# Designed miniproteins, single chains, continued (3), part 45

Each design is a single chain, and the fold is of that chain. pLDDT is the mean over its residues in the fold that is shown.

## One batch from the design tools (miniprotein)

Design m9547
Fold by ESMFold2-Fast:
Structure m9547 (fold): chain A 81 residues (1-81)
Amino acid sequence: MDFVKASERKSIDSMPSLEQLREDVRERAQRVGKDVTIVELDFFILSLKVEKDFVSDDKETVEKINEYIKTAEDVIEELEK
């Protein structure tokens, strides 16, 4: 059953930009260390994957969530290097 696509879009719009997310993660890693930041990002990615499954009817929202997941995964790889 479809539920409000406009509500899904507003939820995504309340997220920081992909650029802001990268900066927030770098600042966090400097403050609390890479290992803690990576664990927090893993939970964030898991949360996004759960949300993506829940909103699977809305391909636009799924694509936006995929962009956030990819950005978070890319930053984890950057921190692991």
Scores: mean pLDDT 71

Design m9548
Fold by ESMFold2-Fast:
Structure m9548 (fold): chain A 119 residues (1-119)
Amino acid sequence: SSEKEELLKRIKEILEKLKARYPDAISDEQVEELIELAKELSAEVLEGVYSLLFALGRFFDALAARGVRLTPEQAARYIEVIKRAAEEMKKAKSRSERDAIVAQAVAEMAAIRAEVEAA
């Protein structure tokens, strides 16, 4: 299979796992929307998106471990960071630029976690 097909399969799997673990935060409709958006992306951008979805799962696990209730509103904030990073990665001309975008998006998600934990 092509690299893009393998990445799309992994993205579908991670989104379904996130929904299964956090059904009150992630909806079927959001999973379907993200899968459709992912189909439009190159393999290089999908690598970054996969990394960000993996990081999202880790941030959700960290919040849940602290007793924070994960809501659709909290999930939407993280998803917006990932969508923005995907658009920025589409314009990137190198792997180094894409890696920098992913690192910045992870930092933005970490800031959201810190804000939610402080509330």
Scores: mean pLDDT 86

Design m9549
Fold by ESMFold2-Fast:
Structure m9549 (fold): chain A 114 residues (1-114)
Amino acid sequence: SLEEAVDRVFELVQEAVKKIREAIKNKNYDEIIQTIDELVQKLEELLPPEAKEVARSIADAIYTILLEVKKNLPKEEAEKVIRHAEDSLVAFFEKKGLPEIAEEVRERAKKILE
């Protein structure tokens, strides 16, 4: 059902957030990038088209973790992770027919990098 798909999306996002926090603690930026890529790949099958509120919640959770990346990683590594996450999420949301959420992701990434 749609409700079960939404619940699974949030479960996957929370699992990814936990893995990214451990990778931040270990200063393993490659693992952060890999975890984001794996999350996006899994979400391609589960996120319904035009699911704006679910997509915005995903973007909000990732935005929060990217702020932690900026705070805890060296500048160059943090910028690389943030730009990779921006590119991956923008492409994902555009593919899902959510260009307004893709634009929100771009604006938030720009704000983090300032």
Scores: mean pLDDT 84

Design m9550
Fold by ESMFold2-Fast:
Structure m9550 (fold): chain A 62 residues (1-62)
Amino acid sequence: SMEEQQARELIAHLRSALLGVTDPATIARIEALIAELERRIAEGRSAAEVIDQGRALLASLA
């Protein structure tokens, strides 16, 4: 689905962001978002709200 593709692309962007982040709280938040996105994909659940949260976090790191 398009939502699953968006979630997978976001996971890739979040993983890339981890390479440049040194703040432990931000690292933990990114890791939690990746885990939740992967879990929702695996369970066939909607990831829309988590996708929005991840995109907002990436925007805040710019």
Scores: mean pLDDT 85

Design m9551
Fold by ESMFold2-Fast:
Structure m9551 (fold): chain A 72 residues (1-72)
Amino acid sequence: SMAELKRRLEELREEIRRMIETLEPEELVEIMKNSDNFTTVMLAIEAQELGRITPEILEIGRKKLAELIAAQ
């Protein structure tokens, strides 16, 4: 259902925010390299919103967004 999809998306966002708050930028980059394109793009956006964006996080987020768009 749409309600289940929204709940799962909210759970994913909360987990991503926890990771950004608890991990170092280098650890976030390694997680992003090993995650799917959607999760990696969300992580880059949330890192920017939380003021924890780095050039490396931004670059990998941009590349994964381009891959996500190209897949549609």
Scores: mean pLDDT 84

Design m9552
Fold by ESMFold2-Fast:
Structure m9552 (fold): chain A 76 residues (1-76)
Amino acid sequence: GSTPRLDMRKELTSEQVRDAMLGFVDGVVARTGRRDVGEQVKEYIKNRDYEKAAQLLRDAGELDEEGARELTEAMK
């Protein structure tokens, strides 16, 4: 279906998207102990490299392909 114009307005601000991703990453680190992944993902988020952040989380098995795609599209 056609995406409504409201969805293109970024329902979340860039700060809200960043905070949500940082919270998700902190949860991953707390659950898995993968601090290396957490630090690298946070660096990508700081650099606004959200596609690389989502890809790294996918490669770590914390996001599936659909989840990584949805996050990347939501951050565009």
Scores: mean pLDDT 66

Design m9553
Fold by ESMFold2-Fast:
Structure m9553 (fold): chain A 78 residues (1-78)
Amino acid sequence: APIELDEENIEELAKLIAKELGTDKVEEIKEAIKKAVLESQGKSRSEAIRKIAKEIAKATGVSEEKALEALEKIGFVP
């Protein structure tokens, strides 16, 4: 089931994404998710998830496609 995006869930989500991407950049991913969530207020779930993937890609240096795949694998389907 998809996780709801509050502070505690963002931290847990960041840990899961870091594991899927093979990186220790948990704090950078957490900040990327927070930024994307703030910038996506009032947008659709699909647009918010794609924005989160884009900000994670910027923070970690992976492609947006890899970030989106990691999100989808842990239950965040756009």
Scores: mean pLDDT 76

Design m9554
Fold by ESMFold2-Fast:
Structure m9554 (fold): chain A 135 residues (1-135)
Amino acid sequence: SAIKEELRENRLRAQRIAFEGQLDIMEGKAKYPEAASVLVSASLLIGEGLKSVIEENEEEMEKVSSKLISMSRHIDNFINAYKDKLSDKVIDTFRNISNLLRDMSNNLKSKDYKGFSQTSKQSVNVIQQGYKEVK
């Protein structure tokens, strides 16, 4: 279906973004390596969520839904811990990612796979923009 193709494209993009982010950290190209590491973790988790929906694996969707909430809380805690070291632009991007992860969790719980497709695409775009801000 058209939705499953979009989910596959979003998953490949999330995996690529995570890989490129890991390389930037390893090569010392990240101005905020701790922030870049959070974006890598979020990208990998979005990829797991996309995989669970593509494979129609309800057990994995439930696990990922819980992980998305945990990651959202981790990002909120990260912002609070590093607010004096991060630019306002990075903080706003991370707040947006945190909100989108909660929305994705709700989409999985409600079995709103169209909503999940849209929210995951938005999340991938915001994370890609976040990498430019932490370089």
Scores: mean pLDDT 89

Design m9555
Fold by ESMFold2-Fast:
Structure m9555 (fold): chain A 94 residues (1-94)
Amino acid sequence: IKEKLQEVITLLIQAGVALQQGDFEKAKELLEKAIELLEEIKKENPELSEKLDEVIELVERAIELIEKNPEEAADLLQEAVNKVNDLLTEIEKE
C-alpha cells in the first residue's frame, strides 16, 4: 500500500507540473491514472475507503476545473497531496 500511495503522490505532483505548463491534456491523463490507482487501493484496503474517497473527490473536482480555473485545480491537487501524505504518515512507523 505505501508504494501505491507514493505513486499517487508522484502522479498528482506531475499533473500539477503539467497544469503549470499549460499542458491540460497531460494533466488530465495523469489525474485519471491517479484515480484508477486510488480505486485499486480502496478495493484492496476497504478500511481506508472513507479517506481515499475524500482524495478521489478532490482529484475529480480538479479535473473539472483544469480548463476553467487552473489555479483552483492546482489548489485542490495540493489538498489531495496533503491528504495522501497524512495517510502515508499514519501507515509509516514514526
Scores: mean pLDDT 82

Design m9556
Fold by ESMFold2-Fast:
Structure m9556 (fold): chain A 97 residues (1-97)
Amino acid sequence: VVKRVPETEMHKYLDVELKEGALIPVLGKDENGNPYGFAKKPEGKGYVKVTFKPGVAEVGDVVEVSKENVLSVEDADMREVVDYEVDIGMKLIEEAV
């Protein structure tokens, strides 16, 4: 299932754990054009990069984790995760002032 989330609500999905049925916001496309997002590891520390199949979603959409939508799950580059969190945090500060 693909759902578009208003930019003002994207922060609600920042701490999503990887599991079947989890809603992950698409924050970018990889070098092959596949949409991707990040989720917390349910059984460990850190994050995973969830890559969705091409055409499933666009940047800003929210995608439900399912075997039909997911292309791959890989350990996240923590730099990319931190940059995303900083960008969201800065936007929230700008909206608050």
Scores: mean pLDDT 65

Design m9557
Fold by ESMFold2-Fast:
Structure m9557 (fold): chain A 70 residues (1-70)
Amino acid sequence: LELSEEEREKLIEWLQEEFGLSREEAETVVRALERGDSATAAHVLVSAGATAEDGRRLREFVEELTGKKL
């Protein structure tokens, strides 16, 4: 996954608002997604109480943000 600096910042802010993640946790999720490490991203999100529906919302948000299908 390729993100611009602006797209990365928007995703970090969205993750903090939706899941109550710290900035460090949100940055960990974004970096994991950028390198294709879905296991690390899922671990952080599930630890914050995210559901399978939240995983779909994240995917949809990233697709809308980047204009790319994942």
Scores: mean pLDDT 78

Design m9558
Fold by ESMFold2-Fast:
Structure m9558 (fold): chain A 55 residues (1-55)
Amino acid sequence: SPLEEEVRRLRAEIQAEVAEFKARFGKPLSQATTPEELAAHRRILELGERLHDLP
């Protein structure tokens, strides 16, 4: 279904952003402290909110 495709896409984007965060900063999201790290963390949270808001 279109909803299942959107869920899969958002999950893939979240997974990719989390992997990029780890690759770039060498730390888990919970240890985000710099403005760059916090901005990346916020983007991941926004994707999670979009996933949560799906019907």
Scores: mean pLDDT 84

Design m9559
Fold by ESMFold2-Fast:
Structure m9559 (fold): chain A 99 residues (1-99)
Amino acid sequence: DLKKKEEELKEYLLRLGMPEETADKIIEALKKDKEKLEIFYELVEAEKNKDLEKEAELLGKLSKTKRTFEELLEMVEKMREAEKRLLEAKELAEKRREE
């Protein structure tokens, strides 16, 4: 159940002290990077099983991408800004058509 895995990942990020907005943006960005998403799912399972060795191994894989969280957050913010501009352009076009 992909939805359950996504919810468990969000709860994990919140337990790490991430704000809810940041956690949601990370999850949304990870959905576009399946390889990183799978590593995060395995990290959640390792934490649930109290497997400290596996958790350290998975965190090591993520840390090799340097700024994974910062890069993902920036990417999501840029995508949301682009979508907002497209929606504003569409609304403006509809208003001009109706007038």
Scores: mean pLDDT 68

Design m9560
Fold by ESMFold2-Fast:
Structure m9560 (fold): chain A 91 residues (1-91)
Amino acid sequence: SLEEEVAEAREILASDREEILAVLSPKSQIMLRYALEQSKEYEEEAKRVLTEAEIYMAKAVRYLLQQKFEEAEEYLAKADALVQEERAARA
């Protein structure tokens, strides 16, 4: 399932984070760190209102595992934009 794939991908990224981050641009490293940190705060909210952002983050992680860095950066940007948009709408 998507939830299982996201959990496995996050676990792999946590163990190999420094190696994976080293091949990303500085901007993508910041965005990935932000997305992973924010995911802890948004897990329950994302299941209700941020499902699309969570899907994009799952796609980004999957592309990172495949070493498709341009696609990963694109989906990280999309996930972050949706998270920020939802937060702004609730402010």
Scores: mean pLDDT 63

Design m9561
Fold by ESMFold2-Fast:
Structure m9561 (fold): chain A 69 residues (1-69)
Amino acid sequence: SSELEKLEEEIRKIIEETKKTGREMIGYADIGIEVGRMADEISRETGIPLSKAQEIATKRALEIDKEVS
């Protein structure tokens, strides 16, 4: 959805800004709130349990982190 795309872009922005500070990897503490919001949105749109949506959101955030390396 467009909301998920906006959340993904926000996560990407945070990762890029964090890496500009000289850090090689993003930590969960840097994006945990945004990942949580993405999980809530996935669960609401798809009807899957929040725990499963959190796994999906976390995997997507890690994929974005690798893409921004």
Scores: mean pLDDT 76

Design m9562
Fold by ESMFold2-Fast:
Structure m9562 (fold): chain A 94 residues (1-94)
Amino acid sequence: MTAEELELQRESLRLLAIKLADMVLNGKITDWEAFRKLVEDLREQGEKLGDEITVKLADAILNKDFKSIEEYKEKLKKALNQEVLARIEEERAA
């Protein structure tokens, strides 16, 4: 896997994590059993990619810790923006 491919996978995972967090915070989850499995998959993918913030967000969602969900969602948004900026600068330098 190239560094570019790894960054794209991390970006995609973080966007999914933010979307799932927003669904929880907006009360859109009607089937918590099915949703729990999606969040568990998210957690496993985060561990494989070394994305500790995504793993912590997934744990917060599974525990229904709304305060921690908000906090880690904002941390992921900041991290995602920094990675996107780093990728753009790398493309400019190439």
Scores: mean pLDDT 77

Design m9563
Fold by ESMFold2-Fast:
Structure m9563 (fold): chain A 75 residues (1-75)
Amino acid sequence: SKLEKFKKEQIKIIEELLEILEKEKEELSEEEQKELEELIKEYKRILENNGSMKELIELETRIGLLLLKRGVSKL
């Protein structure tokens, strides 16, 4: 189904973004590191419980906000 395909695509994007953040963990503030740990925990929970599209979009939004905060903090 279109929904199932879209879920798989969103999961792949989330995994790639989390991997980037984990590789750059040393450059993150203590607060950003804590946010990253919470995002990883939520991602695992969503996967274990076959989470909804809404949950995936909300998680992706939170990851995007962390990336944006990090970008802005360099200004």
Scores: mean pLDDT 79

Design m9564
Fold by ESMFold2-Fast:
Structure m9564 (fold): chain A 66 residues (1-66)
Amino acid sequence: SPQVESLKENMERTAKHLLSTLPKEEAIETLERQRDQVVRHYAETHPELTDEVTKALQEILNKVKS
């Protein structure tokens, strides 16, 4: 989905910025809170995309954690 790709790109940009300004642990915590907010929003507004959004954002978090 183009919308999910856009969300993924935005979170990747945010992750790079946070990792350059915060300790890795704090950057991860911030990204996890942001993921939870986005997933909740999509669960309410676009429930058909919720699973795809959750997977895409979790992939970015897993990449940051490695």
Scores: mean pLDDT 85

Design m9565
Fold by ESMFold2-Fast:
Structure m9565 (fold): chain A 61 residues (1-61)
Amino acid sequence: MSEVQQLVLRLIGLKLRRIGLEIDLEQNKNDSVKKQQLQQEIKNIDQEISEIEQQLSALEA
């Protein structure tokens, strides 16, 4: 498997997880503690997505 294929599959997985967390965030919008926890998880995923997108850019993607 190419490095590009591996990164793309990982990126898809992270984006799907992010969508799930956004849904959870909307469902828990009135719970400040849960909202903060979900926002932190989304932030962590966004950082990983950014790192993968930078790697893909370096591979001429």
Scores: mean pLDDT 81

Design m9566
Fold by ESMFold2-Fast:
Structure m9566 (fold): chain A 85 residues (1-85)
Amino acid sequence: DLSKRLVALFNDLNRAISAGDIDGAIATLEEIKREAPSLGETVDAAIQALLANRDASPAERRRVALSELSKIIQKAVEEGLLVYE
């Protein structure tokens, strides 16, 4: 069940990033951290990267957000929390 909840949260995160909704992306990252504390350090790094780039161009904010999403998904797969494709 945790894997299904994480898939839903990753889908919500990807949707927020695609819409340029950085505040929504951060809120979803906080939920991922609550559901999977083992991802906490990777999620905290992602939140810090998004906040550090909040005044960057829309294109740069999206690029950073997608890069951080990729790192979190990879860590979730490595931890056995998510089946990779």
Scores: mean pLDDT 81

Design m9567
Fold by ESMFold2-Fast:
Structure m9567 (fold): chain A 74 residues (1-74)
Amino acid sequence: MKYLVTVTGAPSGDALHGVMKGAGEAGVAFEDLRVLGAGDTLVVEVEGSREQAEAAARGGERGAPGATASAHPL
């Protein structure tokens, strides 16, 4: 299934690094990650399970302290 992961309140580069690390640790392949936007809010599409999308969101928060992340089914 596809999920939308959003990260707000932090630099997009740090947040993206965290999202990619969290997703990778949860077994998401690089090709199943797609960056849709990187402005005031980082937006990443994750194809996988809910747990994998949530791991990506938590990764974003860990990579960018003070950021808020959420994962929503598409």
Scores: mean pLDDT 82

Design m9568
Fold by ESMFold2-Fast:
Structure m9568 (fold): chain A 67 residues (1-67)
Amino acid sequence: SDDDKKVLSLMSDEQLQELKAYLEELKALLEEQLSKLPADSPQAKRIKALLERIDAYLALIDEKLAA
């Protein structure tokens, strides 16, 4: 959302790099958990939605760091 983009724009490059590292670790853990769940489970659906959001944030962070 615009609010999420505004929050990221207030962060320093150091803070963005730390957030990126955290989100990449979180993504790996969520993908590991997802691999152990039935594909149709409510938990799997929630994890997939979180992974989509994490990928979107990582893309925004990479854009900010490249600027």
Scores: mean pLDDT 83

Design m9569
Fold by ESMFold2-Fast:
Structure m9569 (fold): chain A 68 residues (1-68)
Amino acid sequence: MSETLRRVAERARAGLPVLRTWPAEVLTQLADTLRELGERARELGDEETAQELFEISDQLLQMAQEQA
């Protein structure tokens, strides 16, 4: 389970240059989803993966705000 969440974090991080071109609304929805996955990783005891997912979520929210 946590391995799948780690792959999600890796793919999201690798995709950040492309994601930066996406609409703010979509970026906000993705940020919410990644935050939920981060909470799940924390429940599973995978603090490192949880922190990575929260960090990527925050970066997506920042990108959305920069489009304002």
Scores: mean pLDDT 81

Design m9570
Fold by ESMFold2-Fast:
Structure m9570 (fold): chain A 65 residues (1-65)
Amino acid sequence: SVAKEVGERLYAIGLAIEAGVYVIKIEGKEVTIGYDPSSKEQQENAEKLKEELEKLGWKVTLKAE
């Protein structure tokens, strides 16, 4: 349902904000997450977030920006 899709999208965005990284785009069940490559903490958090979101059925792309 649309309500379920919206809820899943908002949850993914919330997790990215909590991890200190940002969502570049979402298309269906695919999400692109941006992080600062000069920040080791942001890189590690982005990698952990990718693993967690993939367990929830997302396809995750990480972009160093």
Scores: mean pLDDT 82

Design m9571
Fold by ESMFold2-Fast:
Structure m9571 (fold): chain A 92 residues (1-92)
Amino acid sequence: SNAEKLLEELREALDRMWQAVRDGNFEEAVEAAKRAIELAKRLGKESGIDVTPLIKALENARKAVEEGNREEAEIYLTLAYMQLALIEKILK
């Protein structure tokens, strides 16, 4: 389904952001976060699921990266993964 494809692309965007944060690649992490936020918004529209907690976690992770705070970025990214896992279970 379209929602399943969006979930896969969201997972890939989160994985890219996680890798970029660990590598200290600020530019790549910000681009991955922007992509994840766009995909989360599309998923919410397509599925009708409340993606607000996922979007908030991603926006906070992006801000932490922009501020150079790797630890906060990893915390918020972990919260984003937890929200994605919950959404995946709801859609199954």
Scores: mean pLDDT 88

Design m9572
Fold by ESMFold2-Fast:
Structure m9572 (fold): chain A 70 residues (1-70)
Amino acid sequence: MVQLVVDAPSEETARITAASFNAAGLPDASYEKVGDKYVVTVGEPEATFEKLDEEAQKLLDEALEKAKKE
């Protein structure tokens, strides 16, 4: 399964990132405070080995394309 977890330096960054994933058509992306930081999670946050680089990049690019198109 695809499990994307992104560290965000602030709540604002987390909100923007979650919105970007949502715009890309991913399952409702959410952000929450984990420890000292905010984390944006899409899918099950259980990934032991995170090899989502290529797929995450495609989804992010798609979100950016939709954002500028809309």
Scores: mean pLDDT 60

Design m9573
Fold by ESMFold2-Fast:
Structure m9573 (fold): chain A 81 residues (1-81)
Amino acid sequence: VDEEELEEGIEETIRNAAEAAGLKVEELSEEQREELRKIVRKYAEEIQTLKGNPEKQRELAIETAKKILEILEKAKEELAK
C-alpha cells in the first residue's frame, strides 16, 4: 500500500466517522484527530497481517470501531455542553 494512499484513506475515514457521529471534523481537537489517525493507521497495518483470517480481521475491526466511537463520544459530550 502506498503511504500517500494510506494517509488519504486515514483522513477520509476520520472525516466520515466524525460526520456519522454528527460532528464536523473541525470541531475535533488536533489531539483527538491525531489519536484517530493513530488508531486508523494501526488498524490499516494490522489488518494486512491478518489476511486469510477473517475472524481475527472482524475482531480487530470491532475493537478499532469501539476506540473510534469512544473518542467521538467524548467530543460530542464536550460540544453538547
Scores: mean pLDDT 78

Design m9574
Fold by ESMFold2-Fast:
Parts: C-alpha cells; sequence; structure tokens
Structure m9574 (fold): chain A 78 residues (1-78)
C-alpha cells in the first residue's frame, strides 16, 4: 500500500542514519523527521481517500530517504 511504502522508506532512512558520522547526525535527523511527517500525511490522505495527495506525500518520504543516503555517501568519501 501507499502507507506501507512510505513506512518502509522511513525505516530505511533510520537504518542509514545510524551509519552516519556523529557530526552529520543532526542533519540526518532532520531528514528522518521530514520523512516521518510525510509518512503521516500519506497515511492520513490514504485514509481520507485522497489517492493523489497520498502518493505525493509517500514520494516525499522517499526523497527524505535519498537525502539521508546522500549524507552517508558524502560522509564516507571525505
Amino acid sequence: SITEDAERDVELAREVRERISAKDQPLADKYVEKGEEFRRLAEEYERKGDRRKAVIAAASAGVSLLGVVTLLVSSQKE
């Protein structure tokens, strides 16, 4: 489901966050928090039957995961 896809992306973001250096963790935490916010919105819109808004919110949670992954890659290559 749309909600399950968003939940998976947020869980992956939290796992990636644990591998990030302590210096970059505050920024990674902001991405995870935004992912949780979008996941909650996806669940709310799906519950209300607004499929378009639910899909957009879930995709936004995926972008939050991409942000955390980008931080990990940048941290490891310096």
Scores: mean pLDDT 82

Design m9575
Fold by ESMFold2-Fast:
Structure m9575 (fold): chain A 62 residues (1-62)
Amino acid sequence: SAEDLAAEVIARLERAGLTLSPEQRARLAELARAVVRQGLDRETFLRLASGILGIPLARLAA
């Protein structure tokens, strides 16, 4: 689900010692809903999330 996709990325970044703002969390949740609604894959979500957060894609995919 969209919530699970966003929660996975947030949990992974927090385990890596990063703190996300409420605004960043909200943007990720909205992006996840858009990606799922459009039938796009997890890789597309990670690429777009990288741009929104200003974090390299490799860090989100690891």
Scores: mean pLDDT 77

Design m9576
Fold by ESMFold2-Fast:
Structure m9576 (fold): chain A 85 residues (1-85)
Amino acid sequence: SEIIDRIAKNLEEEIEDLKKNKEVSENGAKLMEKLLEDIKASKTLEEVIEAAKKALAEAEKNNDEKAAAVAQAVLDAAQSALENK
């Protein structure tokens, strides 16, 4: 899916920028990298939404505000893509 590939690419670039600028913890980066792998394995936007919800919940449990914000952005992008049919 072109939309899923774009979401994955945007997340990959965001992770690289956050690591480069030291704006994310090592654990937060690993959580976002796992979300990226889950998105790349997804075949539907619904699967991307579920992956993003799981990542958001884990980030919130860890009090990782930056990882939570990134997971929320992925969730919002996937939900918006589903609504713009």
Scores: mean pLDDT 86

Design m9577
Fold by ESMFold2-Fast:
Structure m9577 (fold): chain A 99 residues (1-99)
Amino acid sequence: QVDIVRQTYRKARDAYDTGTFDDTVQMMKSMKSLSVDTLTEMSRISPDGSFIFSGGKAVSENPSTSVDTVAKTVMKNKDFRKMMSSTARAARQVARRLS
């Protein structure tokens, strides 16, 4: 419906604008694989590890909302932001299709 489309479009537009892939349709699959590898790498960077387990747990329980949280936190890491710059271009294409 229109409301759902607008919500998905907003997430896709936000991903394009911020360089984070936040499309409900594709983000769930892409971030599902990324979250496991990302959490593993974060354990090497973050000695506290508090976010690693909470992020993975949240994604497992609430994929749409949790993935947004994980993506936002990972965006603060410049290495991952470089990879997501390519994803942002894909999000722009999705945003136009969902309008």
Scores: mean pLDDT 43

Design m9578
Fold by ESMFold2-Fast:
Structure m9578 (fold): chain A 94 residues (1-94)
Amino acid sequence: MTEQQLAEIEQTKAALEAAGYDEVAAALAEALRALYEAGETELAEKLRYTVGYLVAQGKDELALELARRVLRLVEEGKFEEAKELLEKVEEEVE
């Protein structure tokens, strides 16, 4: 993980915490760190964008569940399943 990626995680976490989404902030930060450490930069960027969009739309519970589920899939090495989950959520909210 690069210093730039770490700074991006810290800034994203701080922004969500400032908005009152502490649980989403924590779950997303952990998922982004796991993805960047695995070299899955594009998947990390998609997750950050999708969670941010869901929170902006008032779908904070779905955002939290998405971040937690992606983290679990990534920890299990199931990157294709994590990508499919993100694509499905993106389709459902457009």
Scores: mean pLDDT 83

Design m9579
Fold by ESMFold2-Fast:
Structure m9579 (fold): chain A 82 residues (1-82)
Amino acid sequence: SAKKKEIADQIEELRAEYVEKLEEAKSLEEQLALLEEFREKVYELLKKLPADEYEEKKKEIDEGFKVEIENLKKAWEEKKKK
């Protein structure tokens, strides 16, 4: 639907903004806080979708965040090792 595409485009705009913020972040704790803030903003956008599309997209976002957080923690552990 047009609304689903509009919300997806807005999420990608937010992602670009938060990618820049994450690159400027100086600690794992700061990056985790930024990811949590981004997730909250994404949920506000998803609430504008029909219930079935909201559940589908929320699942995708939740799965993506779990992977992002795990990868972020791994990257910081590897930096400490080097």
Scores: mean pLDDT 80

Design m9580
Fold by ESMFold2-Fast:
Structure m9580 (fold): chain A 79 residues (1-79)
Amino acid sequence: SSSMLRGLSAVSDSPAGDRVSEALGLATEDPEKGYELAKEARRWTEETGTPDATRFMGDVYNHLKSLRDTEEAKKKAEE
């Protein structure tokens, strides 16, 4: 949606942009680290970001948290 595109632009122009890119890049390789980076970027957008950036980061955070939770569930199942 146009809200997602505005959010991505706002984040990309911010100190959080590089962290968001790194977090998304780690989504499948290291979901736990990706989630940690998304958590930091989300904190930035809540303190200094626009509403569009905050919505976008909320979606990214929820996606990466879901991937991290799935990996934790897999590790527990393999015990």
Scores: mean pLDDT 72

Design m9581
Fold by ESMFold2-Fast:
Structure m9581 (fold): chain A 94 residues (1-94)
Amino acid sequence: SAEEQKLVEQFLEFLETSLRPFLERASEYSAEEIIEALRTFKANFEQLVKHLSPEQQKELAERTIALLEEYRDKLPEEAHPALDELVAFLESLL
């Protein structure tokens, strides 16, 4: 429980300190780099979620979806299929 809460807090910090700046600077990356980053994120999230309660999974999924959707229009169209796969996975946890 305490270790799980620490993982939640660290992940929320990662969203604001790493994922948000990456998405903000998406124009500095190729579509291939963005697609790889989104797929790597999805794979890492799938591993993380196995260590969390359903309520914690839902909280992190909701926060991640909100962040991704905030930056959807800034991402290249070629990356949207990978974005949609990630969002669909996250929505399955709601």
Scores: mean pLDDT 87

